# Designed miniproteins, single chains: the designs that were tried, part 42

Each design is a single chain, and the fold is of that chain. pLDDT is the mean over its residues in the fold that is shown.

## One batch from the design tools (miniprotein)

Design m1445
Fold by ESMFold2-Fast:
Structure m1445 (fold): chain A 82 residues (1-82)
Amino acid sequence: MLTEDQEALLKKVYPQFKPREGRSPEAEAYNALGDYYLVQGRYEEALELYEKAKEIRQALDDKEGLAISLNRIALALQELNQ
């Protein structure tokens, strides 16, 4: 579950945030926050948030959302290895 601080940050940095229909709003929010840290070069923080989105999507058997989370994790890991 997102913390109050994470929800506040999401609203501040993505005021037009709209989760995709048919997906977990919580997993979409973790993914969006992960993207925020990724574009700032904060790859470890991005990875932690993408892992949270992955866990939710695995529990829901959201195969399309899980693939997105895995692609984001791979990207963050690639950046950490450079």
Scores: mean pLDDT 79

Design m1446
Fold by ESMFold2-Fast:
Structure m1446 (fold): chain A 67 residues (1-67)
Amino acid sequence: GQGFFNISTEASGRGVAETIPLAYDSGFDVHLTQVPPTKPLSPEQQQRLDEAWKEAERQLQAAKERA
């Protein structure tokens, strides 16, 4: 099936968190899929989403290597 997985990022020293909505396919394994926007994203949102995607993929890859 498919679902949503939210990635939280935190600013060091402040505890400020930002959650980026991502989709995942939860068949027998989990992989992250960027959710296509129903409305065009602003350049700021596009950039943050791209950075959050890279971070999420890195974390998922690290978890897979340990599993």
Scores: mean pLDDT 52

Design m1447
Fold by ESMFold2-Fast:
Structure m1447 (fold): chain A 94 residues (1-94)
Amino acid sequence: GREALLARLEEVLAEAEEKLKEAEKALEEVKRGGDLKKAEEALLEAEEELGLAEIIIGVMKSLNIPVPEELEQRLEELREKLAKLKKELEELKA
C-alpha cells in the first residue's frame, strides 16, 4: 500500500545519497592517484537509484497517492549533486 511505496522511496533516496557520497570520496582520491573506476561505478549506481525513485514517484502519482514535497525536493537536490559530480569526473578524464 501507500506506506510500502513511501518506505521504498525513502530507502532508494537514502541509497542514492550514500552512493553520491562514495563517488565524491572516490573523486577526491583520484586527485591523489586513486582509481577513477570506483567513482564511475558509484555515480552509475546513484543514477540507477535516482531513476528508480522517479519510477516510484510516477507510480504514486498514477495511483493518486500524495508524494511528500520534501521527498520530491530531495530527489531534485540529489539529481543536481549527481550532475555536478559527473562534470567533475569528465574534467578529471581530460
Scores: mean pLDDT 86

Design m1448
Fold by ESMFold2-Fast:
Structure m1448 (fold): chain A 55 residues (1-55)
Amino acid sequence: GEAERKAILQEIGDKLLAIGEAVEEAYTGKKPVPLTDNPEAQKLLKESVEKFKKG
């Protein structure tokens, strides 16, 4: 059902966030700031979505 689909999407989102954190840690040698608490990361994400929509 729709509830199961939402749960799966949330789980995928959590896993993608963990992967992103691991990649950033590998690059900087420091634990990354969570996406929800990082306004620069949110801005970059929005810009990426805008570019994707424009082609």
Scores: mean pLDDT 67

Design m1449
Fold by ESMFold2-Fast:
Structure m1449 (fold): chain A 93 residues (1-93)
Amino acid sequence: MEEEILEKVRELVSEARARFDAIKAAHPDDPEATYAAMREFLVELAKKYGLTDEEIEEILKAFDENREKGLDYAFSAAIGKLAEAVRKKLLEE
C-alpha cells in the first residue's frame, strides 16, 4: 500500500512536470498565457484526483503567492501541495 501510494504520487509529479514543459513550449513568449494555462491544468489535475474545492484553493494560493519568485518555483510549490493532498486522500481510501 505505502509503495503503491508513493508510486502514484511519483507518477503525478512526473505527469505534471511533462505537462508544464508542454505548456511552456506552447507559449514561449507569453508568460501570462503560461501562468493561466498552468493554473487551469492544476485545477484539472486536482479534480481528476478527487480533491475538494478547498484543497484546490490551497494549491492555487501556493502557485499565486510564489509567482514573483519565477514560474518554475511557483509550479514546484503548487505541485508539492497537490502531491501532499493526493497522498493524504489515497491514505484515507
Scores: mean pLDDT 80

Design m1450
Fold by ESMFold2-Fast:
Structure m1450 (fold): chain A 101 residues (1-101)
Amino acid sequence: MDFSSIKTVEELTPEQKEEIKLAILRVLAENPEGLSRSELYGKVLERLGNLYLSEEVFDHVVDELLEEGLIEIVGYDENGEPVYQITEKGREYLERREAEE
C-alpha cells in the first residue's frame, strides 16, 4: 500500500491542500445537517484513503475554508466541538472543481 503522510503545514503541497479542501467540502455536502470536528476529521481521513492527515494540517485547512466562507460553524456539540456545515459558496466551489475533473 503506497501511503503518504502529511504531519505539518510546511509539508503540504498546493495540490494536497486542494485535495483536502475538496474532501472536506464533499463530506460536508454529503452530511448537510453538519458534522462535529471529530466526525468530519474521521470521514475526511476515510475519504482520502491512502493519505494520512495530521490534526494540525486538518485544522489549518478547516480555518482557510472558514476564512474563505466555504464552510461555517453552526453550533457546538455536547463535547464543545464546533459543528461545521458547507455554505452555498462551498457547494459552488465543489461543483466547479468536479466539473473540471
Scores: mean pLDDT 79

Design m1451
Fold by ESMFold2-Fast:
Structure m1451 (fold): chain A 103 residues (1-103)
Amino acid sequence: PPVYASPVEFARVLGEEEVAKVLEEAGMFEPAEVTEVPQLSPLEVAILEGDVEKVRELLEEDREAALKPVPGSEGLTRLQFAKKKGLEKVAQRLLELGAIETE
């Protein structure tokens, strides 16, 4: 199962060192307890894509919104949403982390 201790740790597990540095500078060391939903947030998508600039934009514009589920992901798991949106890199990385289509 995907172990998500913090956004920084998640990025490091994926080998996204530059993303991890941006998250560390933003203080994203604690688990996101604001929402315990299994759906992808914009921040998680940016981390899984390795998009350093998108991570910066999300944290600068609205950190709270970046941690909430992506609009239209209601009722979908992280992997289901990634596949539905055609986010192949996100889906592949979620599978490598032990994600499944049914939770």
Scores: mean pLDDT 66

Design m1452
Fold by ESMFold2-Fast:
Structure m1452 (fold): chain A 61 residues (1-61)
Amino acid sequence: MEIDFNKLSEEEQKKLIKELAKELGIELSEQQIEEIIKALRDMGVVSEEEIRELIKIVAHD
């Protein structure tokens, strides 16, 4: 299932990341959310699994 991340508003991008992080039991700082948004915007079309993996990478540095 693919998401065109650049078609989402900034608020929708943040909400999606926060919801997926919550499902994973991960609490993200605002700085970590901004890093994830930046990376996903560069990727463009992404799957929810790619977003989940990126959340795990950023949270568990």
Scores: mean pLDDT 81

Design m1453
Fold by ESMFold2-Fast:
Structure m1453 (fold): chain A 103 residues (1-103)
Amino acid sequence: MEERIRELVEIVDRAARGEEAEIPADWPAASTEEGALLSLVFGALVEVAALLLRDPSVSDEQLREYLERVGRRAAELLRAGLPAGDLAAELAALVAEIRAELA
């Protein structure tokens, strides 16, 4: 799971920079428990990237740091064995925190 989260951070970072980004062929289907959890993490990463991309003063390094912060939190929560609903709530809280920091 931690390796999959690192792959998601890289994919979202590259896509946010306008680079081509590919989903690995062995990616878990969203219908699986693992794929559903990874979809929640992907959504949080995309939302944070969208927040940062609206500000042209944000550097590529700052964008990467925020995406890595989301990835680290997701890895921590998944390692703790949180169910999907609790993971979604915690990731939403982190996105809200980041939104407040950028205001």
Scores: mean pLDDT 78

Design m1454
Fold by ESMFold2-Fast:
Structure m1454 (fold): chain A 62 residues (1-62)
Amino acid sequence: SAAEKGAAAVARLVARGAVTAEAGSRAGQYGNQGDADKARAAVLAGGASEEEAEEVRRATLS
């Protein structure tokens, strides 16, 4: 599902250390709800680049 793809994208960012675990958890919750914009904002707040955040948004919409 789109939520699973979004959650997987967030998990990859956390595994690489691109975002904090707290921000990854919050973004994963938004991804599971299908809220792509909030998932994107959460990973940006956690330290992700704009490109990484857009990948999370796109994955959540797929």
Scores: mean pLDDT 79

Design m1455
Fold by ESMFold2-Fast:
Structure m1455 (fold): chain A 70 residues (1-70)
Amino acid sequence: GPLLERITIRDLQEHLGLSEEQAREVLRLAREHADASVEELARLIQERLGLSPEQARAAARMGLSYLRHS
């Protein structure tokens, strides 16, 4: 729901240093690739946002967690 989305955006910003735009893009990519592994989604996030592999993997885990609990 909207509250969980807002919390996840904030967590992505505070823990990974993402902008709000980058955090929203992470959630968009997670929704479009719901069946992807963490590794596959992390690669897409890295390619799209230019994040480090470590940041991209953390973002992928957070995005997929949001999707599974939404």
Scores: mean pLDDT 86

Design m1456
Fold by ESMFold2-Fast:
Structure m1456 (fold): chain A 62 residues (1-62)
Amino acid sequence: NELAEKAAEAALKAGSGAGAAASAWEARQMGHVTDEGARRGIEAGRAGDAEKAAEYILEGKK
């Protein structure tokens, strides 16, 4: 799913953990990633780890 890949790229480019978490949440709302992938991505983003948030978005790719 190319849209999940774009969400992961957006998380990396956000420049903040909050932006990365928002990217994971939006990808879940749009149906591009699994609940588990989004939850882990949001959690990593909130912890300030945009790279890990992007990884979880990609792992949750539908």
Scores: mean pLDDT 79

Design m1457
Fold by ESMFold2-Fast:
Structure m1457 (fold): chain A 85 residues (1-85)
Amino acid sequence: KEALEELIAKLEELLKEEKDPLGKEVLQTILESVKNALEDGADAKQVLENLIKGLEDKLKEEKNPKVKEALEKALKIAKEILKKL
């Protein structure tokens, strides 16, 4: 619970700092997914591991540098939180 709440707080802060509309859209989608997982009572470690894998897969295909930057920042946050678990 605390890990997903920390992830949500950090993603909301990242979204506030984002200036690129496509970067905002990607971060909003990630944030919504994590909020839904928290409401459903999902296991924090499993949610973080699935999110990290999904973000890494998206980064391999992404060509837009602003979207890549947003994905990389979200990935860094998720990895830092998972390391504390």
Scores: mean pLDDT 85

Design m1458
Fold by ESMFold2-Fast:
Structure m1458 (fold): chain A 56 residues (1-56)
Amino acid sequence: GRAGIELAARELGVSVGTVRRALALLRRGDYAGAAKVAGVSQEQVRNAARLADLLG
């Protein structure tokens, strides 16, 4: 949900728009592409995605 996207943006240090693009890549299992878009490690993307899912 919206709160999860906002938290993911803060965790990754990127804009909400960047998180939305990264999430589109994550939905097809492209963690490497999502990490590249966000400019962070794949582990940071995985952690942020978990937090976003937990918050809805």
Scores: mean pLDDT 72

Design m1459
Fold by ESMFold2-Fast:
Structure m1459 (fold): chain A 74 residues (1-74)
Amino acid sequence: MSLSERIVRGVVLYKLAQLVHLKKDPKLVEKEIEKWLNDPNVLFMGSLVDEEEFLKRYPEYKDYIDELVKKYTK
């Protein structure tokens, strides 16, 4: 399935925010995205995370989020 940038960005934000909140390694986000992309029944998830609010707390992740969105968007 070709995913829109908006959907991918929402998933990246949600998974990254969960990992950061749980004090886990943020690099694990790629594995979480890959698990999601392999689910044929998945719909958009991540609409509950505000990118602006997240980046206000963790500005260091801006480039990483953009890199992941580019990697997983068609």
Scores: mean pLDDT 69

Design m1460
Fold by ESMFold2-Fast:
Structure m1460 (fold): chain A 71 residues (1-71)
Amino acid sequence: MKEEAIKLGEELGKRIGEEHADLSPTEVARIAREEAEKLADELGMTPELKRLFVRAAVMGAVRAVQERRKA
């Protein structure tokens, strides 16, 4: 369950980062946090799963945008 939440967060973050590659890492992190929090609430995640999911989404989005800017 916790590992699945982290993996889903990373995939969501990667997609957000790829869609917003022209934005700064700070801006993409904010978007990823907002979208992940909304999705976690809609899915009825516990506070602990929501925290892990949101963190994974933010990290994934920042990583994706940084990798695109280096290419």
Scores: mean pLDDT 81

Design m1461
Fold by ESMFold2-Fast:
Structure m1461 (fold): chain A 70 residues (1-70)
Amino acid sequence: SLEEEFKKKAKEALEQLEKTAKEKNLSNEEIKEEANLVIETLVDALNKAGLPELAKKIAEEMEKETEKII
């Protein structure tokens, strides 16, 4: 499903962020800023595609996963 595909992409994006954070020794503040940019970009793209409910769900899931990295 489209929902499952976007959840997979969101997970991959957060895994890439975690890897980058470790390699570049990013602070918790920098990790949160980068995560917020990724979330905002996905939310904007999904809203423009006419999928606001999916945008909200993906944003909530990504924010929850980001808190585990911080």
Scores: mean pLDDT 80

Design m1462
Fold by ESMFold2-Fast:
Structure m1462 (fold): chain A 75 residues (1-75)
Amino acid sequence: PPPVQRVRADEDMRPPELESPEAAEGFLELLRRTTETSWEGGDALGAARELREYARRHGSEETTLMAEHLLDGVS
């Protein structure tokens, strides 16, 4: 049987891979804003899209996939 070398849960077990501590802080701020926007009934889809674009510019492919997963959850 093939070992699951990497799973979605494994990605959740470690911090997002970002280019710098400042980029990580910005990602967390966008994540917080996306959550607040969703909770308050605002444009959660737009906020999640911004998070994905930020991850794509400053993060790894894994971080981008995390943001895309959030976007999928709000669409």
Scores: mean pLDDT 65

Design m1463
Fold by ESMFold2-Fast:
Structure m1463 (fold): chain A 89 residues (1-89)
Amino acid sequence: MELVRVWVEFKNRVDELLAHLPPEVQAEVRRIIGEGDARFFELLAAGDVDGAKRVMLETLRRIKELARRHGHPELLAVADEAIKRVEQL
């Protein structure tokens, strides 16, 4: 499923970047992604693909805003790319 592939790829790219972020920012990113991940797979298991897509977009936008607030252009670019890919599905 393309939506799951985009989500997994996004998480892997974020994980690579996390080591370069301050501990407080790392904790906030992990919390946001953890919340989104749990809800995303719960909705997919229920067959709610549209709901899963919505939760994924909400999570990606939260990470994009966090990246902008903390001045991390690499994390911002990763989130923006994922948003564009999901919006095309």
Scores: mean pLDDT 87

Design m1464
Fold by ESMFold2-Fast:
Structure m1464 (fold): chain A 86 residues (1-86)
Amino acid sequence: MIEELKEFGQKLLDEMIEEAKKKGYPDSYIEELKNKLQQLIDEVIAEAEKAPDTPEVFEKLRKKLKSGALDLKYEFDLKVNQDKIK
């Protein structure tokens, strides 16, 4: 479970950073996004370490990673759009 969540989180991080680069995010925003995604991954792994290794827990934590990543994507898209009009 923990290794699978780490691999899933790393893949999600890599995909979101590549998408941010393609969208032309400033390097400072890419680093901030990377740090926030890593924090989310670390929090989910810490929760996994305290939980039973079951498919139900794995699916719950995987969904938490996806939802948190989507929220971060939305936040940073808004920030980038606001900066373009300043």
Scores: mean pLDDT 79

Design m1465
Fold by ESMFold2-Fast:
Structure m1465 (fold): chain A 60 residues (1-60)
Amino acid sequence: AALSPVGEDKLAVHELVSATTAGKMVGIVNLSPLEAGKHIASGTEIGTGEMGTMYRADAP
């Protein structure tokens, strides 16, 4: 299911695309706010799309 993006529309989709081409793994689109918070603290957010927010799951 898609997430409803809140306050993360500032990150452009083209940045997400650039990250995907530069990196190997892209984040998860279907993240709950709680789960997204975990990725932000322990991972890297890579973009906010029309259908939700994506975070790089493969982060330190």
Scores: mean pLDDT 41

Design m1466
Fold by ESMFold2-Fast:
Structure m1466 (fold): chain A 68 residues (1-68)
Amino acid sequence: EKINKKYEEFKKSLTPEQKRLLDELIEAIKNGDFEAAVQALARLREVLTPEQYQKALELINEIIKEKK
């Protein structure tokens, strides 16, 4: 739930296309689809600033830690 709030706050700063890619990444991680997660990360890296990308990695780490 805390992760969802950080995720929603981050999404507010993104374009609709960037939000879609972030949603795809989070969904792939939740589903354990490593291949889809890697693809979404690669696309996200191309469209986000270094600071936004670092924020995305932080959220991913929190999701993985919570799921374990």
Scores: mean pLDDT 75

Design m1467
Fold by ESMFold2-Fast:
Structure m1467 (fold): chain A 60 residues (1-60)
Amino acid sequence: SRQEGLQRARDLVKRELQKLSWEEQKEIGLEAAKKPTGEESLLYAARKVGIEKEVEELLK
């Protein structure tokens, strides 16, 4: 389902973010929060951690 895809995408992005420094995580989080939708916020964070295409596939 779309909700299962969204949850999997969030979990993947969270895992990749945890590999970064706290300063990098904060920067990405603040910029993501400026996006108008939750999906755009998630895709922004995914792009920053290099998994944008994987997240796009999960959101189809």
Scores: mean pLDDT 83

Design m1468
Fold by ESMFold2-Fast:
Parts: C-alpha cells; sequence; structure tokens
Structure m1468 (fold): chain A 99 residues (1-99)
C-alpha cells in the first residue's frame, strides 16, 4: 500500500540527488508520476515534489525534464498544502523561463 509507495518514492528521491544524466532524470520522473497515480498520500506527494525540483534544477535546459517535473508537481498539488505545492510549480516554471 502507501508505505511501499512511500519507500519507492524515497528511493527515487535519493536517485534524483545522485542523477548525472538527463536519461536518469526522465526515468525517475516517469516512475514518480506512476507512484502519484496510485496514492493520495501527502508524504509521497511531498517526496515526489522535492525530487522533481532537484531534477529541474540539475537539468534546467532540458525541456522534457522541466515538462515532466512540472507534471509531477501538478499531480502532487491535490495532496499538498497549497503554498507548498504551488510554490514548487512556480519554481519549475521560473527555471524553464530562465533557460
Amino acid sequence: GDQQLLQQARQLYEQAKRATTEEEALQILDQLKSILQQTSSPQVARVATQAALILAEKFPNNKEVLRKAKEVAILSLKNLPVPEGIGAVLRIIGIELDS
């Protein structure tokens, strides 16, 4: 259930911190999206949003990474406090505009 998905999200967060290639970033974002579609857990949404922000900041010139990071942050909005969720989406949009 949610505990297993939270463990998977945390593993993906650790992978996001270590990601060195755009291919790794895209794979992590696709897996986070899949997890978010299976749970309404705020803890999973928070970890997924943090991972998406890390990847957007690491690969600010990759439009596909930024698109998928925004998608993860938007999917997380329904399960997060409004300031936290909206703040993440706006930060990713800012990175995209500065690229």
Scores: mean pLDDT 87

Design m1469
Fold by ESMFold2-Fast:
Structure m1469 (fold): chain A 62 residues (1-62)
Amino acid sequence: MRGLLLVVGADRETAEELARRAMEASGADEVEVRIAPSLEEARALGERLYRERGIPYTGVVV
């Protein structure tokens, strides 16, 4: 199964580290990281990706 981590306002290195930890915590086979400028946009993106690709978001960090 795939997971999705939504990160708000972080750089790529921080986002990748958080994704690794989220993958370990959730037991997902892989975690896709998306960086968004706001929490509202991150949530909307997560809902869209779940609808289109069937991937539930693993978490949101700010």
Scores: mean pLDDT 69

Design m1470
Fold by ESMFold2-Fast:
Structure m1470 (fold): chain A 89 residues (1-89)
Amino acid sequence: AMAYEGEAELTVTPEAARARGTFPAGKIVDVRLLGRVGGEWHLLRIEKITVENGETYVEADSAQVSALLAEARARGEPLEIRAVALRED
């Protein structure tokens, strides 16, 4: 399977944090949102999708994103978000 990067977005409000991954149209078998804290990548969401029409996005659970954001802040570092897709022929 070939891996490639999607576009990752982190949105923070006083009430919630949201992480979104956006992927181009195409045959996408497996999509993942990842968050990095303390030099390690944590899985925020995994989903299998097929995109036949337009752009697709996935969002992580805001409670999980908020927990990682709090850990990153306690470490004095930003929460880094990554969106990755796997394709199969």
Scores: mean pLDDT 73

Design m1471
Fold by ESMFold2-Fast:
Structure m1471 (fold): chain A 81 residues (1-81)
Amino acid sequence: MLSAEQVLALAELEIENFLKTESEKLKKGEISEEEAIQRLEEGLRKLRAFIASHLDEADAARVLARVEELAREAKEKIKKL
């Protein structure tokens, strides 16, 4: 079983890797800003489900709160490109 700290670390890495990949595609003109944000939202839905299924209620709430902050930061970074 993964700890809340391990799940959070994996979530942070997933969001960073997503941002890096989609930012490169956006810079190359391969996707639009709207497409990048939509793909991020799709990834976040799956990540939220993963967190909720693998952690207890208290740990899930804490990790999800941090993921929502990271998601907001990622969207702002995409918009600035």
Scores: mean pLDDT 82

Design m1472
Fold by ESMFold2-Fast:
Structure m1472 (fold): chain A 71 residues (1-71)
Amino acid sequence: GPLSTEETIELLREALAAIEAGDYDKAIELLEKLKKSGAISEEVANGLIDAIKAGNTAAAQLGLRRLIEDL
């Protein structure tokens, strides 16, 4: 079923914590899960994943914080 807003925020916070810990693979897996569930748009998910893969962790962290604040 679809993720609740609370479940979505928890997974976004886990993705942010994974980036802060240097666990980029975990962050990408969490973002892919959010994308597949429809909890975030494909455009937003792909933008965050691309930032992580490019090593632009500052942009990924900012994007995640903004997304959490907007929910």
Scores: mean pLDDT 87

Design m1473
Fold by ESMFold2-Fast:
Structure m1473 (fold): chain A 78 residues (1-78)
Amino acid sequence: SEEGRKLHLEAAEALLKGDLEKAKELVLELLKLRAKRAGREVTEEDIKRAEELVEEAAKLIAEDPEAARKAIEEARAA
Protein backbone atom coordinates (compact mmCIF):
# COMPACT_ATOMS: atom_id res chain seq x y z
CA SER A 1 0.00 0.00 0.00
CA GLU A 2 0.99 3.66 -0.29
CA GLU A 3 1.16 3.95 3.49
CA GLY A 4 3.43 0.91 3.72
CA ARG A 5 5.69 2.36 1.04
CA LYS A 6 6.02 5.65 2.94
CA LEU A 7 6.90 3.82 6.16
CA HIS A 8 9.50 1.75 4.31
CA LEU A 9 11.13 4.87 2.83
CA GLU A 10 11.11 6.66 6.20
CA ALA A 11 12.75 3.60 7.81
CA ALA A 12 15.41 3.60 5.07
CA GLU A 13 16.07 7.31 5.65
CA ALA A 14 16.44 6.70 9.40
CA LEU A 15 18.96 3.94 8.64
CA LEU A 16 20.96 6.28 6.37
CA LYS A 17 21.10 8.80 9.24
CA GLY A 18 22.24 6.07 11.66
CA ASP A 19 19.07 6.38 13.74
CA LEU A 20 18.55 2.70 14.54
CA GLU A 21 15.90 3.39 17.21
CA LYS A 22 13.68 5.25 14.74
CA ALA A 23 14.33 2.65 12.03
CA LYS A 24 13.20 -0.17 14.37
CA GLU A 25 10.12 1.84 15.35
CA LEU A 26 9.14 2.42 11.70
CA VAL A 27 9.79 -1.21 10.71
CA LEU A 28 7.57 -2.33 13.61
CA GLU A 29 4.81 -0.05 12.25
CA LEU A 30 5.26 -1.75 8.86
CA LEU A 31 4.90 -5.18 10.49
CA LYS A 32 1.73 -4.05 12.28
CA LEU A 33 0.29 -2.78 8.98
CA ARG A 34 1.13 -6.04 7.18
CA ALA A 35 -0.24 -8.15 10.06
CA LYS A 36 -3.49 -6.15 10.05
CA ARG A 37 -3.92 -6.69 6.30
CA ALA A 38 -3.24 -10.43 6.77
CA GLY A 39 -5.78 -10.63 9.62
CA ARG A 40 -3.22 -11.54 12.30
CA GLU A 41 -1.36 -10.03 15.26
CA VAL A 42 2.33 -9.13 15.41
CA THR A 43 4.29 -11.90 17.15
CA GLU A 44 7.50 -11.82 19.22
CA GLU A 45 9.14 -13.61 16.28
CA ASP A 46 8.07 -10.77 13.94
CA ILE A 47 9.60 -8.19 16.29
CA LYS A 48 12.88 -10.13 16.57
CA ARG A 49 13.03 -10.53 12.79
CA ALA A 50 12.42 -6.80 12.29
CA GLU A 51 15.25 -5.89 14.69
CA GLU A 52 17.58 -8.34 12.90
CA LEU A 53 16.69 -6.83 9.52
CA VAL A 54 17.41 -3.30 10.79
CA GLU A 55 20.82 -4.40 12.11
CA GLU A 56 21.64 -6.18 8.82
CA ALA A 57 20.49 -3.19 6.76
CA ALA A 58 22.61 -0.81 8.86
CA LYS A 59 25.67 -3.00 8.21
CA LEU A 60 25.03 -3.09 4.45
CA ILE A 61 24.51 0.69 4.31
CA ALA A 62 27.80 1.22 6.15
CA GLU A 63 29.58 -0.96 3.54
CA ASP A 64 28.14 0.94 0.54
CA PRO A 65 26.22 4.12 1.47
CA GLU A 66 26.09 5.39 -2.13
CA ALA A 67 24.40 2.23 -3.45
CA ALA A 68 21.92 2.37 -0.55
CA ARG A 69 21.07 6.02 -1.27
CA LYS A 70 20.53 5.24 -4.97
CA ALA A 71 18.25 2.29 -4.14
CA ILE A 72 16.11 4.51 -1.90
CA GLU A 73 15.83 7.17 -4.63
CA GLU A 74 14.75 4.50 -7.14
CA ALA A 75 12.16 3.14 -4.68
CA ARG A 76 10.69 6.64 -4.29
CA ALA A 77 10.39 7.02 -8.08
CA ALA A 78 8.66 3.65 -8.55
Scores: mean pLDDT 76

Design m1474
Fold by ESMFold2-Fast:
Structure m1474 (fold): chain A 79 residues (1-79)
Amino acid sequence: LLDRLMAHYGVTPELSALGKELERAILEGDEERARELLERMVKQSRAFARNALLKAKTAAEALGNEEAVRIAEELLETL
């Protein structure tokens, strides 16, 4: 993975905040909130939205939250 790609998507405060909220919603199992946040992110940048979902999945895997991993995978498939 290229550090530049991660830094590039992290440089916009608004998109960064939405990405963090999406991660939190997925980890909390709030599928409705996660879908709302994803729709907002997709309208701004589909690539960033996909990257944020991948990051949320990675965080869920690191925490051993299997339900959150599954939610993130399902959302990635619908994108």
Scores: mean pLDDT 75

Design m1475
Fold by ESMFold2-Fast:
Structure m1475 (fold): chain A 92 residues (1-92)
Amino acid sequence: MEEEMSEEEKERALRVLEIIAEAREEIERALREGDAERLAEIFREVAERLREIGAPEEWILQAEAAAEAARRGARTAEELVEEAERIYRERR
């Protein structure tokens, strides 16, 4: 569809996916323990790391929305997703 990127650009994209996959395990643990503060910190850290590597703004905003959802007291994966999507949509 578009011009192919170098292997370094592809590695950056894979790094984004790796950051998200790693965060997922921590998120599941925090949700299981009901630790909203840790959830918010995890998502904030993900957003900051995504910003550092030049990830798409939409991914950064989604991570920030998830952090805000956790701060508002989302306690389940379903609540987190629903509230994060609402925040993200409102911001866009």
Scores: mean pLDDT 74

Design m1476
Fold by ESMFold2-Fast:
Structure m1476 (fold): chain A 65 residues (1-65)
Amino acid sequence: MQEFLEKFEEFLKSLGLSEDVIKKAIEAAKKGKNVKEAGLLALSVLKDYLDEEQLKKVLEFIQSQ
């Protein structure tokens, strides 16, 4: 879980998101019971900040973990 959260944080930084948005997404992800659930919880926060194309990239990242 910790390794996933660190990789996910770096991935979100690569999308140009602000530190505050990344922090909120990671905090939501920590509530997940596994990597996939953590990613989906983060997406529920990120959907207000990302367009459809960027959300698809986030989903693809989660699927690759």
Scores: mean pLDDT 80

Design m1477
Fold by ESMFold2-Fast:
Structure m1477 (fold): chain A 96 residues (1-96)
Amino acid sequence: TDENGVDTTVTQTPDGTTINSTAKLPDDATDETIDKVVKELKSLEKVFDGLKIDISIDRKNHLVNITATLSKPLKSDEEKERLISMIRGSVQTAVS
C-alpha cells in the first residue's frame, strides 16, 4: 500500500506481467466519478503496447479493482514503477 491508498501486487510469468491494484474511491463517489476513473485507466491501453486493463468496481466497500496485463514480462523495476505510477495517477486525477 502506497501513501495514496493504492495497494499493488505484481506477478511475472515467462509469457507476461500482471499488475493487480486496489484503490479507494471517495465515499461520495458519483457514477460520473466512477466513469472518469474507468476512462482514465482504459486510456493507458493506448500508452503501453500490449497492455490490457480490466476494471471491477466494488461499490459496497468503495473500492476500484484494477488488473493490468502485459503480453511481455517487465524486465526492470523502472518499468514496473512507471506503470504503477501511471495507474495511481489515473485514479487520483479522476477522483480529484
Scores: mean pLDDT 76

Design m1478
Fold by ESMFold2-Fast:
Structure m1478 (fold): chain A 84 residues (1-84)
Amino acid sequence: MKKLIENIRKKTADALEELAKAVRESPEEGDKLYPQAEKLVRILEAADPKVGKEIRDLLEKGRQADSPEERAEYFEKAAEIAKK
């Protein structure tokens, strides 16, 4: 079970880093990658509710941010929390 949670955290961090990179390069690419990152965050929250909730709150703030730079910053911060 510990290895499974570590695997989910790593995949979630990788997805959030890709999302942050995409939103800086093209908002349309960010929109395409967002559902993938959101799905992984939901899986992580089910396995680790406290950490998952913090990441989900940052993901929502990123989605609501008015600039690509602010959006990417929230997604990068979420990725850092997902990393072990």
Scores: mean pLDDT 80

Design m1479
Fold by ESMFold2-Fast:
Structure m1479 (fold): chain A 59 residues (1-59)
Amino acid sequence: MNEVLERIREEKFQKIKEALESEYGKEDAEDMMKTVADNVTGQDGIDEVALRAAEREVK
């Protein structure tokens, strides 16, 4: 199951990157992805971390 979890994280990373790219453009998306990646290395859900990063930027 651990390998499946890592694959799921990778897929979510890709989807988040594409979504951010569409919304904010490549430059901003890349900066936000760095923040997401840094926070997701633990056990937090990518969705939750991505939401936090996006909310932080919207402020």
Scores: mean pLDDT 61

Design m1480
Fold by ESMFold2-Fast:
Structure m1480 (fold): chain A 72 residues (1-72)
Amino acid sequence: SELEERYDRLFDEIAALLNLTPQQRAELRAVFDKNFDEEAKKEGLSKEERLQRRIDYLERIVETLRAVKAKQ
């Protein structure tokens, strides 16, 4: 789905900003997926609503990392 593609692309952006290897990117995604799955069990949200909230959260991280990098 478009949301799942957007979610995956955000990890590509984070990996580029942090100079991560493909293995480190995959490990980072696995940690986020686990943490998001544990939180999702508490909220009763649909799969699409949960994925959108995860995307919004990661987009804020990407914006923050870009802002920090721009100030260097």
Scores: mean pLDDT 80

